# Ledger of designs, part 101: designed miniproteins, single chains, continued (3)

Each design is a single chain, and the fold is of that chain. pLDDT is the mean over its residues in the fold that is shown.

## One batch from the design tools (miniprotein)

Design m11505
Fold by ESMFold2-Fast:
Order: structure tokens, then C-alpha cells, then sequence
Structure m11505 (fold): chain A 66 residues (1-66)
């Protein structure tokens, strides 16, 4: 739903604010989600978790909404 997409975008924006170095990868994830490319979004979220383990809880919240 559009409400679910808005929640995902809010969480992605929080990720970018807390981890500014992740901004390019977060932008790619946002694009994949907007294109409904869930497979790519999940792969990019996995890459994000490897680079920023501190972001794991936010990443898990996003994954639950996909």
C-alpha cells in the first residue's frame, strides 16, 4: 500500500540521517523500492547491513515491510 511505502521512506530517511556515509546506498534502495524491485531492495539492504552493522535494527524494520 502507499502507506507502507511512506513508512519505508521514513525509515530510509532515518537511516540516512543517522548514517550519512550510507546515503548513496540508501538512495539505491529507495529507487529499487519505488520500482517495486523487492529482490534488488533486499540485496542492497543486505549490503547495507554488512557495511553498517549498527543500522541492523532499522534495516530489520524495513525488511518486515517489504
Amino acid sequence: SSETRMKIIELLNELRKKFPEAAPLVAEIQRAIQLNDIEKALELLRQLRKKFPEAASLIEEIEKLL
Scores: mean pLDDT 85

Design m11506
Fold by ESMFold2-Fast:
Structure m11506 (fold): chain A 68 residues (1-68)
Amino acid sequence: MEIPRSLAEEVAKAVGISVPTARRMMALAVELLETVSEEETAALLAKQFGISVSKARVVVRILKRAGL
């Protein structure tokens, strides 16, 4: 799946990470959302990228709003 640069920039700004890191995080989140719940996806992203679960939930919300 191609992640739009504008969406990656929104995630990067919201979480306080670089755009390349946001793209990796979003790609993993999309993959996880195919197999696990939104809650589990947020927890796994928080663990993998060293961010809070609250910030990981923002990432999931942005992806869901974008239809991903």
Scores: mean pLDDT 80

Design m11507
Fold by ESMFold2-Fast:
Structure m11507 (fold): chain A 70 residues (1-70)
Amino acid sequence: LDEEAIRRIEELLRKSEDLSERQKQGVIEAIRSGNATVLRVAKHELAEAISDPELREEILALIDELLAQL
C-alpha cells in the first residue's frame, strides 16, 4: 500500500474532532490490514462520522485509491 497516502489519511484523521482516538486507531488498523472488506467498512463509518465535507471527501478519496490497490 502507498505509505504516503496512509500518512496523509493519518494527518487528516488527526484534524477531525468527530472521531475518538480509538476510532482513529481502528481506521488506521483497517488500512494497514490490507483487507478490502475491512477497509470498505471503515470507509462507510468515516462517511457517516465526519461532518466536515471537505475533510470527508479528501479522506474517502484517499481510501478509494488504497482500495484500488487491493
Scores: mean pLDDT 81

Design m11508
Fold by ESMFold2-Fast:
Structure m11508 (fold): chain A 60 residues (1-60)
Amino acid sequence: AFTLADVRAALGGRLGAADLFARLTVVGPNTIAVTTTDPATRALVDAFAAQHGVTVVYRD
């Protein structure tokens, strides 16, 4: 199962990863929701999603 620990491991050590982790919720087996309008944070999430085959839902 996909978990927040998997997200943390994949993004660990990257700038903003701790703040990003606080804004992430796993809403399905391969789906995460992220509460952010920050383009840099979205770029990190998009890179993660492309690498791991997950769907992202962005919220404000």
Scores: mean pLDDT 68

Design m11509
Fold by ESMFold2-Fast:
Structure m11509 (fold): chain A 55 residues (1-55)
Amino acid sequence: MKYTVLHLDGSTEEVEEEDLEILEKVSDNIYIAKDKKTGKILLVDKKEKKALELE
């Protein structure tokens, strides 16, 4: 499953679910994850298949 990531500079890219390390569950559809390839911390929405870069 792919997520569309919105980066802090306003750019977007896709990340595969298998490349995400789940750090914390915020709610049933929202979690904080680390991108294993970039080291960036993301806020992930499973329902919308979107993510937001936090830092």
Scores: mean pLDDT 82

Design m11510
Fold by ESMFold2-Fast:
Structure m11510 (fold): chain A 80 residues (1-80)
Amino acid sequence: SMDEKIKKAAEEMLKILEKEVPKEEYDLYKESLEKVLNNKKATNEQKIEALGELVKYFEEKYPEKKEAIKELKKILDEVK
């Protein structure tokens, strides 16, 4: 199902982010994603958009982390 694909994508993205950013920043990303994903009024499109915005924010903040950005974009493309 789409809900399962989105949840799996978010979990895979969070595993990458946990390795790449300080714990305090990782906790903020996790809280932000959980808030959107647990919102029963949010559509699957809005949830996918939130994943995309996280990837964009990470790329803008850490442009040197090319491999992590590539992996995040691959995960995002798999849920579209």
Scores: mean pLDDT 86

Design m11511
Fold by ESMFold2-Fast:
Order: sequence, then C-alpha cells, then structure tokens
Structure m11511 (fold): chain A 94 residues (1-94)
Amino acid sequence: MKPLVSPEEARRIAEGVAELMERVAKLFDQGKKEEAIKEATTALMVASIAAAVRPELQPVVDLVKEAYDYAVKGDFPKASELARQAAEEARRLA
C-alpha cells in the first residue's frame, strides 16, 4: 500500500466506495434514475480519488465509468449490473 493512507483508512475508503455503488444500483432498480445518475457522478469522483491513493482500485473506477456511460445512454439494467460489480470489487479490496 502507498504510505499516503493508513491500512484502516484504506479499508474505509474501499468500504465507502462499495456502499455508494450498492446505493446507486438500488436507485436504478427502484426506477429513481435521476437520483441514481447524480449518485453515480459522485461515485465516479470518489472512486477516482480513492484510486489515486490505492491504485488497486482502478478496476472499480473503470466499472463505475462504464455504469455511468450505460446510465447516460438509458440502459439502466446494465448500469445497475455494472454498479453491483463495482461494489463487489471494492468490497474484495476492503
């Protein structure tokens, strides 16, 4: 791990990203598309910052970006699937 954050802080960062992506997926599933897109935008920013201090989170950033792109195109089922994959990957790294 980079010496920029403690192991405890690194785990909290990964858990935070996972929780945010789980919420985004749930919002898509509930048909709250506008709220889901807004939260996905926030998740992309948070995940990108997290990957700057934990480069192993880069695959999570890539999944969040792909989920956002599908959401913008109106493919919310695919966006929800990718958001869940991002949450799972982030939890694996927590």
Scores: mean pLDDT 79

Design m11512
Fold by ESMFold2-Fast:
Structure m11512 (fold): chain A 88 residues (1-88)
Amino acid sequence: ERERRRRERLERAARILGKSVQEVVDEIRQLVQNRKDLEEEIKKMKKDGADERKIAIKESALGIEYAALSFYAELLGVSVEELEEFVE
């Protein structure tokens, strides 16, 4: 049931974007990974007392990744947090 709804939403998003379902899944998976990597990097930079300017650049990059994830979340009718479950 959950898997069928996920597949139907992915197929709809793929049609809207002119892409394959696999391309959409791969893009979402990459965005999720980029977000996790940036969050961990920012956390480490703050712990290590890195330059605030460098931290701000990374936080801006994180904001861009969140904006892209929000776009896909809206297309799929889910939250950004639920989007990670769509791509495993």
Scores: mean pLDDT 80

Design m11513
Fold by ESMFold2-Fast:
Structure m11513 (fold): chain A 94 residues (1-94)
Amino acid sequence: MPPLERLFRFALANDPRKDGFVSVDELVDTVFAYIDKNGDGVISREEFVEFLQTVFGLSEEEAEAIFREMDRDGDGVISREELREWLMRRLGLR
């Protein structure tokens, strides 16, 4: 799963403890710290698409498809809970 492996590598590279252990919650915190530049506690579609294009080299269309998968409520933003639940599903943690 190349996008998920890249996300893990990104989280490990930005792990403040650099101990190689990253929980789902630490991964969510790392992503939000990188993207949520305005500190509103949510990630906009534009911020998330830019993050995926810049960090993972995805096209705008691929990044928007991932955003739509995460944005379950259709409100145009991603909450910490939505990102956490998406990561848990993709990691197969049940």
Scores: mean pLDDT 67

Design m11514
Fold by ESMFold2-Fast:
Structure m11514 (fold): chain A 81 residues (1-81)
Amino acid sequence: MDMEEAKATLEYSIANVREEAREIGEKLGVAEEVEEEVERAIAAAKEAIAAIDAGDEAAAEEALRRTQEAIARMAEVVEKA
């Protein structure tokens, strides 16, 4: 897997995830909790993009792990709603 492909995927996801997550959160009455996890995921994804741009694969992998954790927490909030 190429880190440049991961970067493109992250940039695309950042552009779209906020709108979709907001709609789901509002319908389930957990908009604030979903928004908090979305912002954590976006922050971690931006750190991953910065690490990829710097050529630091270890830092990129760590930031990608944090992004995935935030997404999992968001899914848990939605499922518990």
Scores: mean pLDDT 77

Design m11515
Fold by ESMFold2-Fast:
Structure m11515 (fold): chain A 100 residues (1-100)
Amino acid sequence: SKLEEITEEAIKRVREIAKKYNVPKELEEELIGQLRILGENIIELVKNKASIEDLENVLKQGDAKLKELISKVPKEAQPELTKVWEEYLKRAREIAEEEL
């Protein structure tokens, strides 16, 4: 699906940034894990024709968790990771809202 494609694209960008800034492997895998969980949760909401309120709650929880994890990575990596996350969040919302 288009949502699976943008999730894998975001994961690829996270891995590239993690390598560039020597992000600890544990934090890299936690970031990737949270991106996969969020993507899967949004796919389930779309499949089940959930409410826009349910989508907003899932996105809010994902945003809080990913921002917490980004705050733990090297400071130099934070702007690029935040940009990847914000772009993913915007695209995932747009795709999900069109399908709901």
Scores: mean pLDDT 87

Design m11516
Fold by ESMFold2-Fast:
Structure m11516 (fold): chain A 56 residues (1-56)
Amino acid sequence: NADLDRLAQVSQEVAREHADEIRAATARGHKAGDVEGELLPVNQRVVAEARRRIAA
């Protein structure tokens, strides 16, 4: 499925642009004991942005 491969590639590019935010969320989650909970909204925004770029 070419669309899924493209989404994965673009999501990685968007994640690089948000590396500082991902690092900050990971640090907060580590201190709070819930890394996945802190990262979930960031990862959802990254995928949503990647989908928008592909659709454009």
Scores: mean pLDDT 80

Design m11517
Fold by ESMFold2-Fast:
Structure m11517 (fold): chain A 95 residues (1-95)
Amino acid sequence: GVRHIRLARLHVQQARDSLQRNPDDPSQAITHINRAIDSLDRALQDPSLTPTQRRHIRQARRHVRIARQYVQQGDIDTAIQHLDIAIDHLDRGLR
């Protein structure tokens, strides 16, 4: 539900901030990304979400997973771009 969307947004922001501070040590960012994915999965289990909210949360989840792949490949700048797209979708899902 909405609580899990807010938690996901917090974890995505923490991942993004971690990548900016320590691009050479992505371990903290990966931890935050995994927590964001867990929170998004829990949000999607809420049957009371509108179709528009569910669409935005699915898009955020897709971009968070893509960001994780780029972090694992060492492409930190592209990972941050996908985390920023995920934040935009989560902000739209919270409206």
Scores: mean pLDDT 89

Design m11518
Fold by ESMFold2-Fast:
Structure m11518 (fold): chain A 113 residues (1-113)
Amino acid sequence: LTDPLLAPLTPEERAAVVKNAGRLLIFAAMKDKEGAEKAVDGIFDVVRPHVKEHPELVLRVALEVASTLAANGMIDLAKKVVDRAEELLKEAGIELTPEQQRLLDAARKVVGL
């Protein structure tokens, strides 16, 4: 995750995302599925309230998280991340722009969807 991606978040929320992203990388590298899933939950807990105002944040976070998981062979969890992001946007009633749809399509492609 890059600093510009996290600009909509408070300093406390940004710290929580960075902490969980670091944990995700460690647990994914260690093949710890439970640890990786908890780190994913921590990231989504921070970005979920921002879905309506910043749907692109959710999509870019999902792409980065899914890419990290897929790179470490955790394809099933990576697919769940993409599905979770898509459902979150749908529940919030977000109609994606063409640019946002491209981000979702990129995330789906990374996980073989």
Scores: mean pLDDT 83

Design m11519
Fold by ESMFold2-Fast:
Structure m11519 (fold): chain A 96 residues (1-96)
Amino acid sequence: GVEEHLKAAEEAWKNGDYEATARHLLRAIDEAEKQNDLEGLKRVEELAQKIYEDAVAKGDHKARQLALAVLSYAQAVIDGNEEAKKEARERLEKLL
C-alpha cells in the first residue's frame, strides 16, 4: 500500500539512494491515485518537499531534480490535470 512505499522511500533516502527513493515515491503516487487517497498523495508531496530541501542544502543536483520531478507529478495528480500529469510522469520516468 501507500504506507509501505512511503516507508521504503524514506529508508532509501536515508541511505542516499535518490533513484530508489524516487521510484518508491512514484509507486506511492500510483497506488494513492488508484485508491483515491488524497491524504496519501499529500504525504508523498510532504516527503518529496523535505527531500528537495535536503538536496538543495547538500548541493546534490541529481537528488534535487528527482525530488522536484516527484513533487511535480504528485501535484499534477492532486490537481486532476491529465496533461500536466502525463508530462510530469514522463519527466520523472526519464530521470529514473
Scores: mean pLDDT 87

Design m11520
Fold by ESMFold2-Fast:
Structure m11520 (fold): chain A 104 residues (1-104)
Amino acid sequence: SPPSREEQLKALHDEVMKLVVESTKASVEEARELFKQILALVRQMAKLAGLDDPDHLAAIEDLLKEYVKAKEEGDEKKEAIKLTALTIHLTGLYYDGLLQLRKE
């Protein structure tokens, strides 16, 4: 059987979290490319789940930009804070998506 929308959403979320972990070890240039991939996957998750939350997507994009800036500046404390905030928002998007799909 083809994967369910919940299984597809989980696979996208797992890939996002994998790329987030890879970004912690990446150079600034590598992190910028990983963040483009993360943002594309986040947009795919929102579309798959039928979420219409442009403010939350904008907040995730801004957190990705702030994380890149902290990494470029070598501010390890700010990088860790922005990474934590990003992880919370990404987890929230995943659970919002699951709840939306379960209304079917």
Scores: mean pLDDT 88

Design m11521
Fold by ESMFold2-Fast:
Structure m11521 (fold): chain A 105 residues (1-105)
Amino acid sequence: SSLVEKFEKLVDNIIGYLQQQKAPQEAIDTVREGGKKAIELFKEGKYAEGFKTFQEALNEAYKLLSETVSDEKEVHLRIAFNAASLELEEELKKNGIEVERIPLK
């Protein structure tokens, strides 16, 4: 699969997870919009910018979630978002692209 196709699947998986967890629509929309912008950057070969854009979208979605969900659910969402960014970093590295990942705390 192309890097773009793998990234689209990753974005869809995160959105599906948020929907399953009944996350606020604002958080789901934040990931969807950020994912769409990052996918467009990836299609243009701007992988570092795309990764940064997606990471910023995950950070904003996490802030929205941390204000509205239980402490236990917040921990699980943080783990899921960190796992998604790690998976994307590893796929970029397989294609010879180095990026800086900043874990959610």
Scores: mean pLDDT 81

Design m11522
Fold by ESMFold2-Fast:
Structure m11522 (fold): chain A 100 residues (1-100)
Amino acid sequence: MMSEEEKEQLKLASKILSEFMKKLEELKNPTVEEILELFKEAAEKLKESIKDKKILINSLNSLRMGAEIWAYENLDKEKAEETVKALTEETDKLIKEVEE
């Protein structure tokens, strides 16, 4: 059963994820580095705003999944695979830092 505080954190996470996806859609022929930069910006906002570790970890994984789906839909196969690898490595690093 979710508390009101957990509900507010979920709303904030959803807003950050939505703003990130909107920024990805606005990119024209982005580099892997540009995608990773936007991802790191959104992840930092999540880390600053979300206090519950489980909500934060789930939100970071949702951010990664959204970015991966976008990459496979909008980039060529090789560039999508490079992007997904970079996003996975960054997400795993961030989750490890949160779990410590």
Scores: mean pLDDT 85

Design m11523
Fold by ESMFold2-Fast:
Structure m11523 (fold): chain A 88 residues (1-88)
Amino acid sequence: ALEEVARLAEEEGDLETAELFRRMARLVEEARRSGDPAKLLLAEAVEAGAELWLKKREGTPMEEIRELNERKLAELEPRAEALLAERE
């Protein structure tokens, strides 16, 4: 998803946004290699955000985008809560 956002930004001449998202994609890959649960959660949240943005840009109906967002939140929020509870 992040690489797809970067490609679209580059095609539109927004080189700063393209570079930012390519750098984010590299950080996501690094986070996945780290095995750190907090970094993995952040990586998945960033990827999910990029996926939703791409679907909205493609003209996906807002109802479908809302359902996808709710599904992603249902998956990620319990993991975030577990990480926060461990620190308290």
Scores: mean pLDDT 75

Design m11524
Fold by ESMFold2-Fast:
Structure m11524 (fold): chain A 84 residues (1-84)
Amino acid sequence: MIEIVEAAKVEVKKNEEVEFELEEKRLSDEEVKTVVTVKTSSGEEKVAESIGRDASYITIEKFNEAEEKAKTEKKDVTLYKAVE
């Protein structure tokens, strides 16, 4: 069973650039690890980690949604992840 859970709230400050970085690592034919890192002028923080093929793909989709929203709206966004 795959559950979608809140991973982090990303604060987007006015006039600050927020960069989202996605790292995908294949551990085996059945296991994929996805790590999401947020970079701001204040530093770099790992905000989400997901393991599992389907969970990783869902987490990537949610990451893309959050990144697009942060860049277009420049408002705080909630990052979700999938857990098996």
Scores: mean pLDDT 72

Design m11525
Fold by ESMFold2-Fast:
Structure m11525 (fold): chain A 76 residues (1-76)
Amino acid sequence: SHMEEEIARLAQKFIETGNGEDFIKMLEKIEEYYSDNPLVQKFAEIAKEKVKGKKLTVEEAEEVMKDSFRKAHELI
C-alpha cells in the first residue's frame, strides 16, 4: 500500500509537469521497491536513459514503459 501510494504520487507529479526528471524519480522509486528483481532493474535503466533531459506526454511515457519492459525481457 505505501509502495503503491508513493509510486502513484510520483506518477501524478510527472503527469502534471511532463518532465523526464519527474518520470525518472518515479522509476527510481520502483527500483528501490524491486531492488532484488533484475528485470525491473534493467527496465528502469533503459527507461531512464530514454527520457533523460526530455519532456514527454503521458502517451509518450506509456510507450517508453512498454518498449523498455519488452527490451528488458530480451536482455535478461
Scores: mean pLDDT 87

Design m11526
Fold by ESMFold2-Fast:
Structure m11526 (fold): chain A 61 residues (1-61)
Amino acid sequence: SPLDALRTFLSTASKDEQLAIARQILRQRGYSDEQIAAALAQLKTLSKAQQIDAILALFAA
């Protein structure tokens, strides 16, 4: 599934690479720069595993 493919990629990625993917998803969905900045600030406080789960939730929405 697309979610499984994304999870596999994110599991091999650094936290910075995970944030870059989150930024791309949010931009593609039409979120403002302020909304993207707030979301990325939130994600940065999470562990790598929690950041993966949060990004998958964003993708599934």
Scores: mean pLDDT 84

Design m11527
Fold by ESMFold2-Fast:
Structure m11527 (fold): chain A 100 residues (1-100)
Amino acid sequence: SSLEEHRERLLAELFARHPDLPEEVRRAIEEVLRETTRRVEEAIKKGEISEEQAKEVLETVARTLAMLATTKRLSPEQLKERARAAADALLADAIARGKA
């Protein structure tokens, strides 16, 4: 899908900007973005958000993941927990805005 291609581009850009990220952190980032992609696809299917809103959610989650991953004291599990909470809030906001 176009959202899967967009996710792959975001991951490639993130890892290119942060080539020093440990493998476990990279896997955590990939997992959260994959989960978020599925959730925004379901929201589009339900008519709750537009494809453009879905891309905005993915881009913001990717930026949040990059910020959290560069924080020296976060474990991969803490990164996933905080990123999932951010994704929840961003998706809820996108749905509430109801932009077609």
Scores: mean pLDDT 85

Design m11528
Fold by ESMFold2-Fast:
Structure m11528 (fold): chain A 86 residues (1-86)
Amino acid sequence: MSGDETTARALELAAKHAEEAAKNGDAQKVVEVVRQAKEAVLLLGSPETIKAVTPLLDRALDLAEAGDLEGAVRALREAAETAKKV
């Protein structure tokens, strides 16, 4: 199995978890999920995947910290889709 498939799956799970937390108004949980997603990408991703998705994950973290939970979830989903295309 390629590490990039595993990375894309991890980001999809992170996006789903963040959506559930956002629906519950749990901003702290959304921040935690984004931080965990960043760690997973660094551990599992190829150099190409890391370069492509890191800016999107940084944006997701900034949005979550600012209280834009819907924006953070959208950025996580964009990161997952980007990882699938690399």
Scores: mean pLDDT 83

Design m11529
Fold by ESMFold2-Fast:
Structure m11529 (fold): chain A 73 residues (1-73)
Amino acid sequence: PVTETTRWIAEQLIKVGELVDAVVEFAKGNKEAGKRAVDLLTEINGISKEEAIEMVLKTLERLGVKAKKEDFE
């Protein structure tokens, strides 16, 4: 149904926004936001934590932020 599909899309967009915010907060020095970003990414994409950590690290590298895998474990 259109209503269910529209609501689901809106919910996914909100989660993507939360993921972006978490990555930005980690870049500002909030280490807890890094783990939140990994958890959000695993929830949105249904991927493993290892894959989510790699994606977050690539995003941080693109933003010019240095991070280690250990920051997310």
Scores: mean pLDDT 74

Design m11530
Fold by ESMFold2-Fast:
Structure m11530 (fold): chain A 85 residues (1-85)
Amino acid sequence: DEKVRRLQEALARRLAALSDDDVITREEALALIEEAAEEAGLSEEEKQAIVDFARKLLDELGRETITGAELRQIALLALEHLRSL
């Protein structure tokens, strides 16, 4: 699917700037995913679904900050969620 490929590429570009040990806020992580979805040309409904899914995963961690490694895992799960839509 073209949209899935575009989201994967957009996420890869943004995540390339982060090391696994980099610490970012929950809000920065959500903004990165939202920006990647926008760049990928997702519909508002698809973008909302992906961001809401990522938010739920972040809420389960129960922390204000996450690592770059954790964001990579969340991004992979969000990409898989888009494939299921």
Scores: mean pLDDT 85

Design m11531
Fold by ESMFold2-Fast:
Structure m11531 (fold): chain A 60 residues (1-60)
Amino acid sequence: AHVPTDADNVDALLPLLESPDPEIRRRAAQQVVELGTPEQIADVLARLTDPASRAALRAA
């Protein structure tokens, strides 16, 4: 069990990217791009199945 704080912040934003509120999704996408490494951002994109959530992350 590892507890990397910065990586946990990116993972914690995944449920917010699936939020029905488009403003929450947009804010979560911006935070993922700001906090995440290129590898973490790529992993998040791979985990997102909804095209709208993927588009929000790409636009951030």
Scores: mean pLDDT 71

Design m11532
Fold by ESMFold2-Fast:
Structure m11532 (fold): chain A 132 residues (1-132)
Amino acid sequence: KPKPLSPLARQAVRDIQAIGDEAIKRVEELGKKYNLPKEFIEEVLKVIRDAFKKITDLVVEWLESENPPSVEEMKEAIQKIFDEAKKRVEEILKKYNAPEDFIKDVLRIIDLMEESVKYLVERYLAQLEKEK
């Protein structure tokens, strides 16, 4: 049986999932507001879900590590994942000729997700150091 996740790693999974769920809801609401096809919105949501899975796995690995990377290295890794997600979302939005305001609103949601995740990682690092 795999070793159970630490309490901090379990909290991280819950906190990151909550940020992801909120972002998904906001994108779905925007899609409805702009009367965009469901298939198009699902393609955007898939990119967001895939990014959050990568971030969750990475943060869990980091928190369970005896030698975690620096906060700066973790922020850089998170930045790279969100930059790749934003690029893919922009490609989808341009392919479907999405309204400019919709593109702006979706990218803003991704930026808010990025900042929220970076803030959580800083908080987790502070907790991890306090427990050592």
Scores: mean pLDDT 83

Design m11533
Fold by ESMFold2-Fast:
Structure m11533 (fold): chain A 75 residues (1-75)
Amino acid sequence: MSREEAAAGLRAALAAVEASGSPGGGISTLGHMAKHSTDPEVRELLEEALRRIQEERTAAASAEALRGVLDRLEG
């Protein structure tokens, strides 16, 4: 999985969280992406996003965590 594909998946997860109002939105997508990432840096960032979603209790906090990881991945 490329860095660009990982960024697209993070945007999809963020959109799912914002649309559903659920902090758990995108968990399955992020888990699949992390498992198929061959870049260890990209995989670690995806796994960090997955952990953040699982730990957060609100959609807003989860969305903010996802944006932070996305910024690091795209920067």
Scores: mean pLDDT 75

Design m11534
Fold by ESMFold2-Fast:
Structure m11534 (fold): chain A 85 residues (1-85)
Amino acid sequence: MDKLLKEVSAKLDRVDDLIAQNIAKAKAQNNHEALRQAILLDADLGITRIAIYMARRTKDVELAEKAKKKLDQLEKEAEALNQQL
């Protein structure tokens, strides 16, 4: 559990930074569609952060693993968006 939570926290920080970069780039380019997509990714990240918090409090390994998979998906989507900006 502890190792999984450390990995999840590190990935959460990385994805958060990447989404913040996407928001900044979209704003700089006046790209409203990219900004909308980045904001939706940020909202999904917020929901995932709550799931991680709950997993930590309840020691729910299954929830932590589902959160890790969701972070992997969000990272791929954020990287794809970043390549378009």
Scores: mean pLDDT 86

Design m11535
Fold by ESMFold2-Fast:
Structure m11535 (fold): chain A 86 residues (1-86)
Amino acid sequence: DEEIKRLEEEYRRLAEEANETKKLEYLVEAVKTLLKGQYLKIKKTGKISLEEFIEFVEKQADELETKEKLQEVAEAVRKIVEEIKK
């Protein structure tokens, strides 16, 4: 799926930009792009269940909080998960 590939490439670019610039805005956009790509995989490929997607996102939020010390980004990601659960 070209759209999934595009989102994965966009995520990589934004993640590199965040690392280079150290600006939170790029990291937030990278996380949003990653979540969109994973959500699209649920719909298109059936490889990831909603529960698996939630587990993946929660793990990413935990790593942002514990390893990267990015509490605000972790909280934003968890809030997105709550919206998806509704």
Scores: mean pLDDT 69

Design m11536
Fold by ESMFold2-Fast:
Structure m11536 (fold): chain A 88 residues (1-88)
Amino acid sequence: MDEELQLKLSKLSAEEAADLLLELLKKGMSPEDIINLLRSALDRGLLSKEEALEILDLLLERSEDEELKKLLQELKEEIEREIEALRK
């Protein structure tokens, strides 16, 4: 996938990243592509888990797309499980 977009997300605040992802959706990027972009950035260490959760919460609040919301919720639950496993 687009490595330039992944790197750009890593340099943005959570609000800026959410704005960018919503703009990409309006330009015809699929909900699945948005999730894959976020997952790839996480896997490469370009986003922290905490940053990703903040972005996901903003997207869930601002999106009206039910398919996107389901995929966002799934990714959020995956990240939350990983964080919980690391808690003392």
Scores: mean pLDDT 80

Design m11537
Fold by ESMFold2-Fast:
Structure m11537 (fold): chain A 66 residues (1-66)
Amino acid sequence: MVPEVDAVLPDISQARMDESAANTADILLALGYSQAYADRERQALLEAGRDPEGAFRRLAEEHAAR
């Protein structure tokens, strides 16, 4: 179904935030962190709701420095 209302824009932004938070958790798991730690970080990003890409970028830079 195709949406007909611009209210989709907030929905898309929220989905993107959820995706970034989930992606960060997936990366943490790939790096050997526990599921509990990854879930906690995902929740923290969702609660912040304003810097998911910044948090992801910092994590990537921290690993690149090693």
Scores: mean pLDDT 62

Design m11538
Fold by ESMFold2-Fast:
Structure m11538 (fold): chain A 64 residues (1-64)
Amino acid sequence: SDQALTQAMQQAAQLMEQGKRALEVDGDKAKAAQYYRQAAQVLEDAGLPGSADDLRAVADKVAA
């Protein structure tokens, strides 16, 4: 449903913000990558596999 998709996108955005904060404020690359991978899983479960793959690629670069 459109409501479920909207909620999933909001949850993913919150996880991405937590990842950004972990990276930029705490300098914690591993935690940032974990948040981005959690956001990717939320998007995949919502039927957005392409957006999920893009976020996993970002997480992999951050973790390197």
Scores: mean pLDDT 88

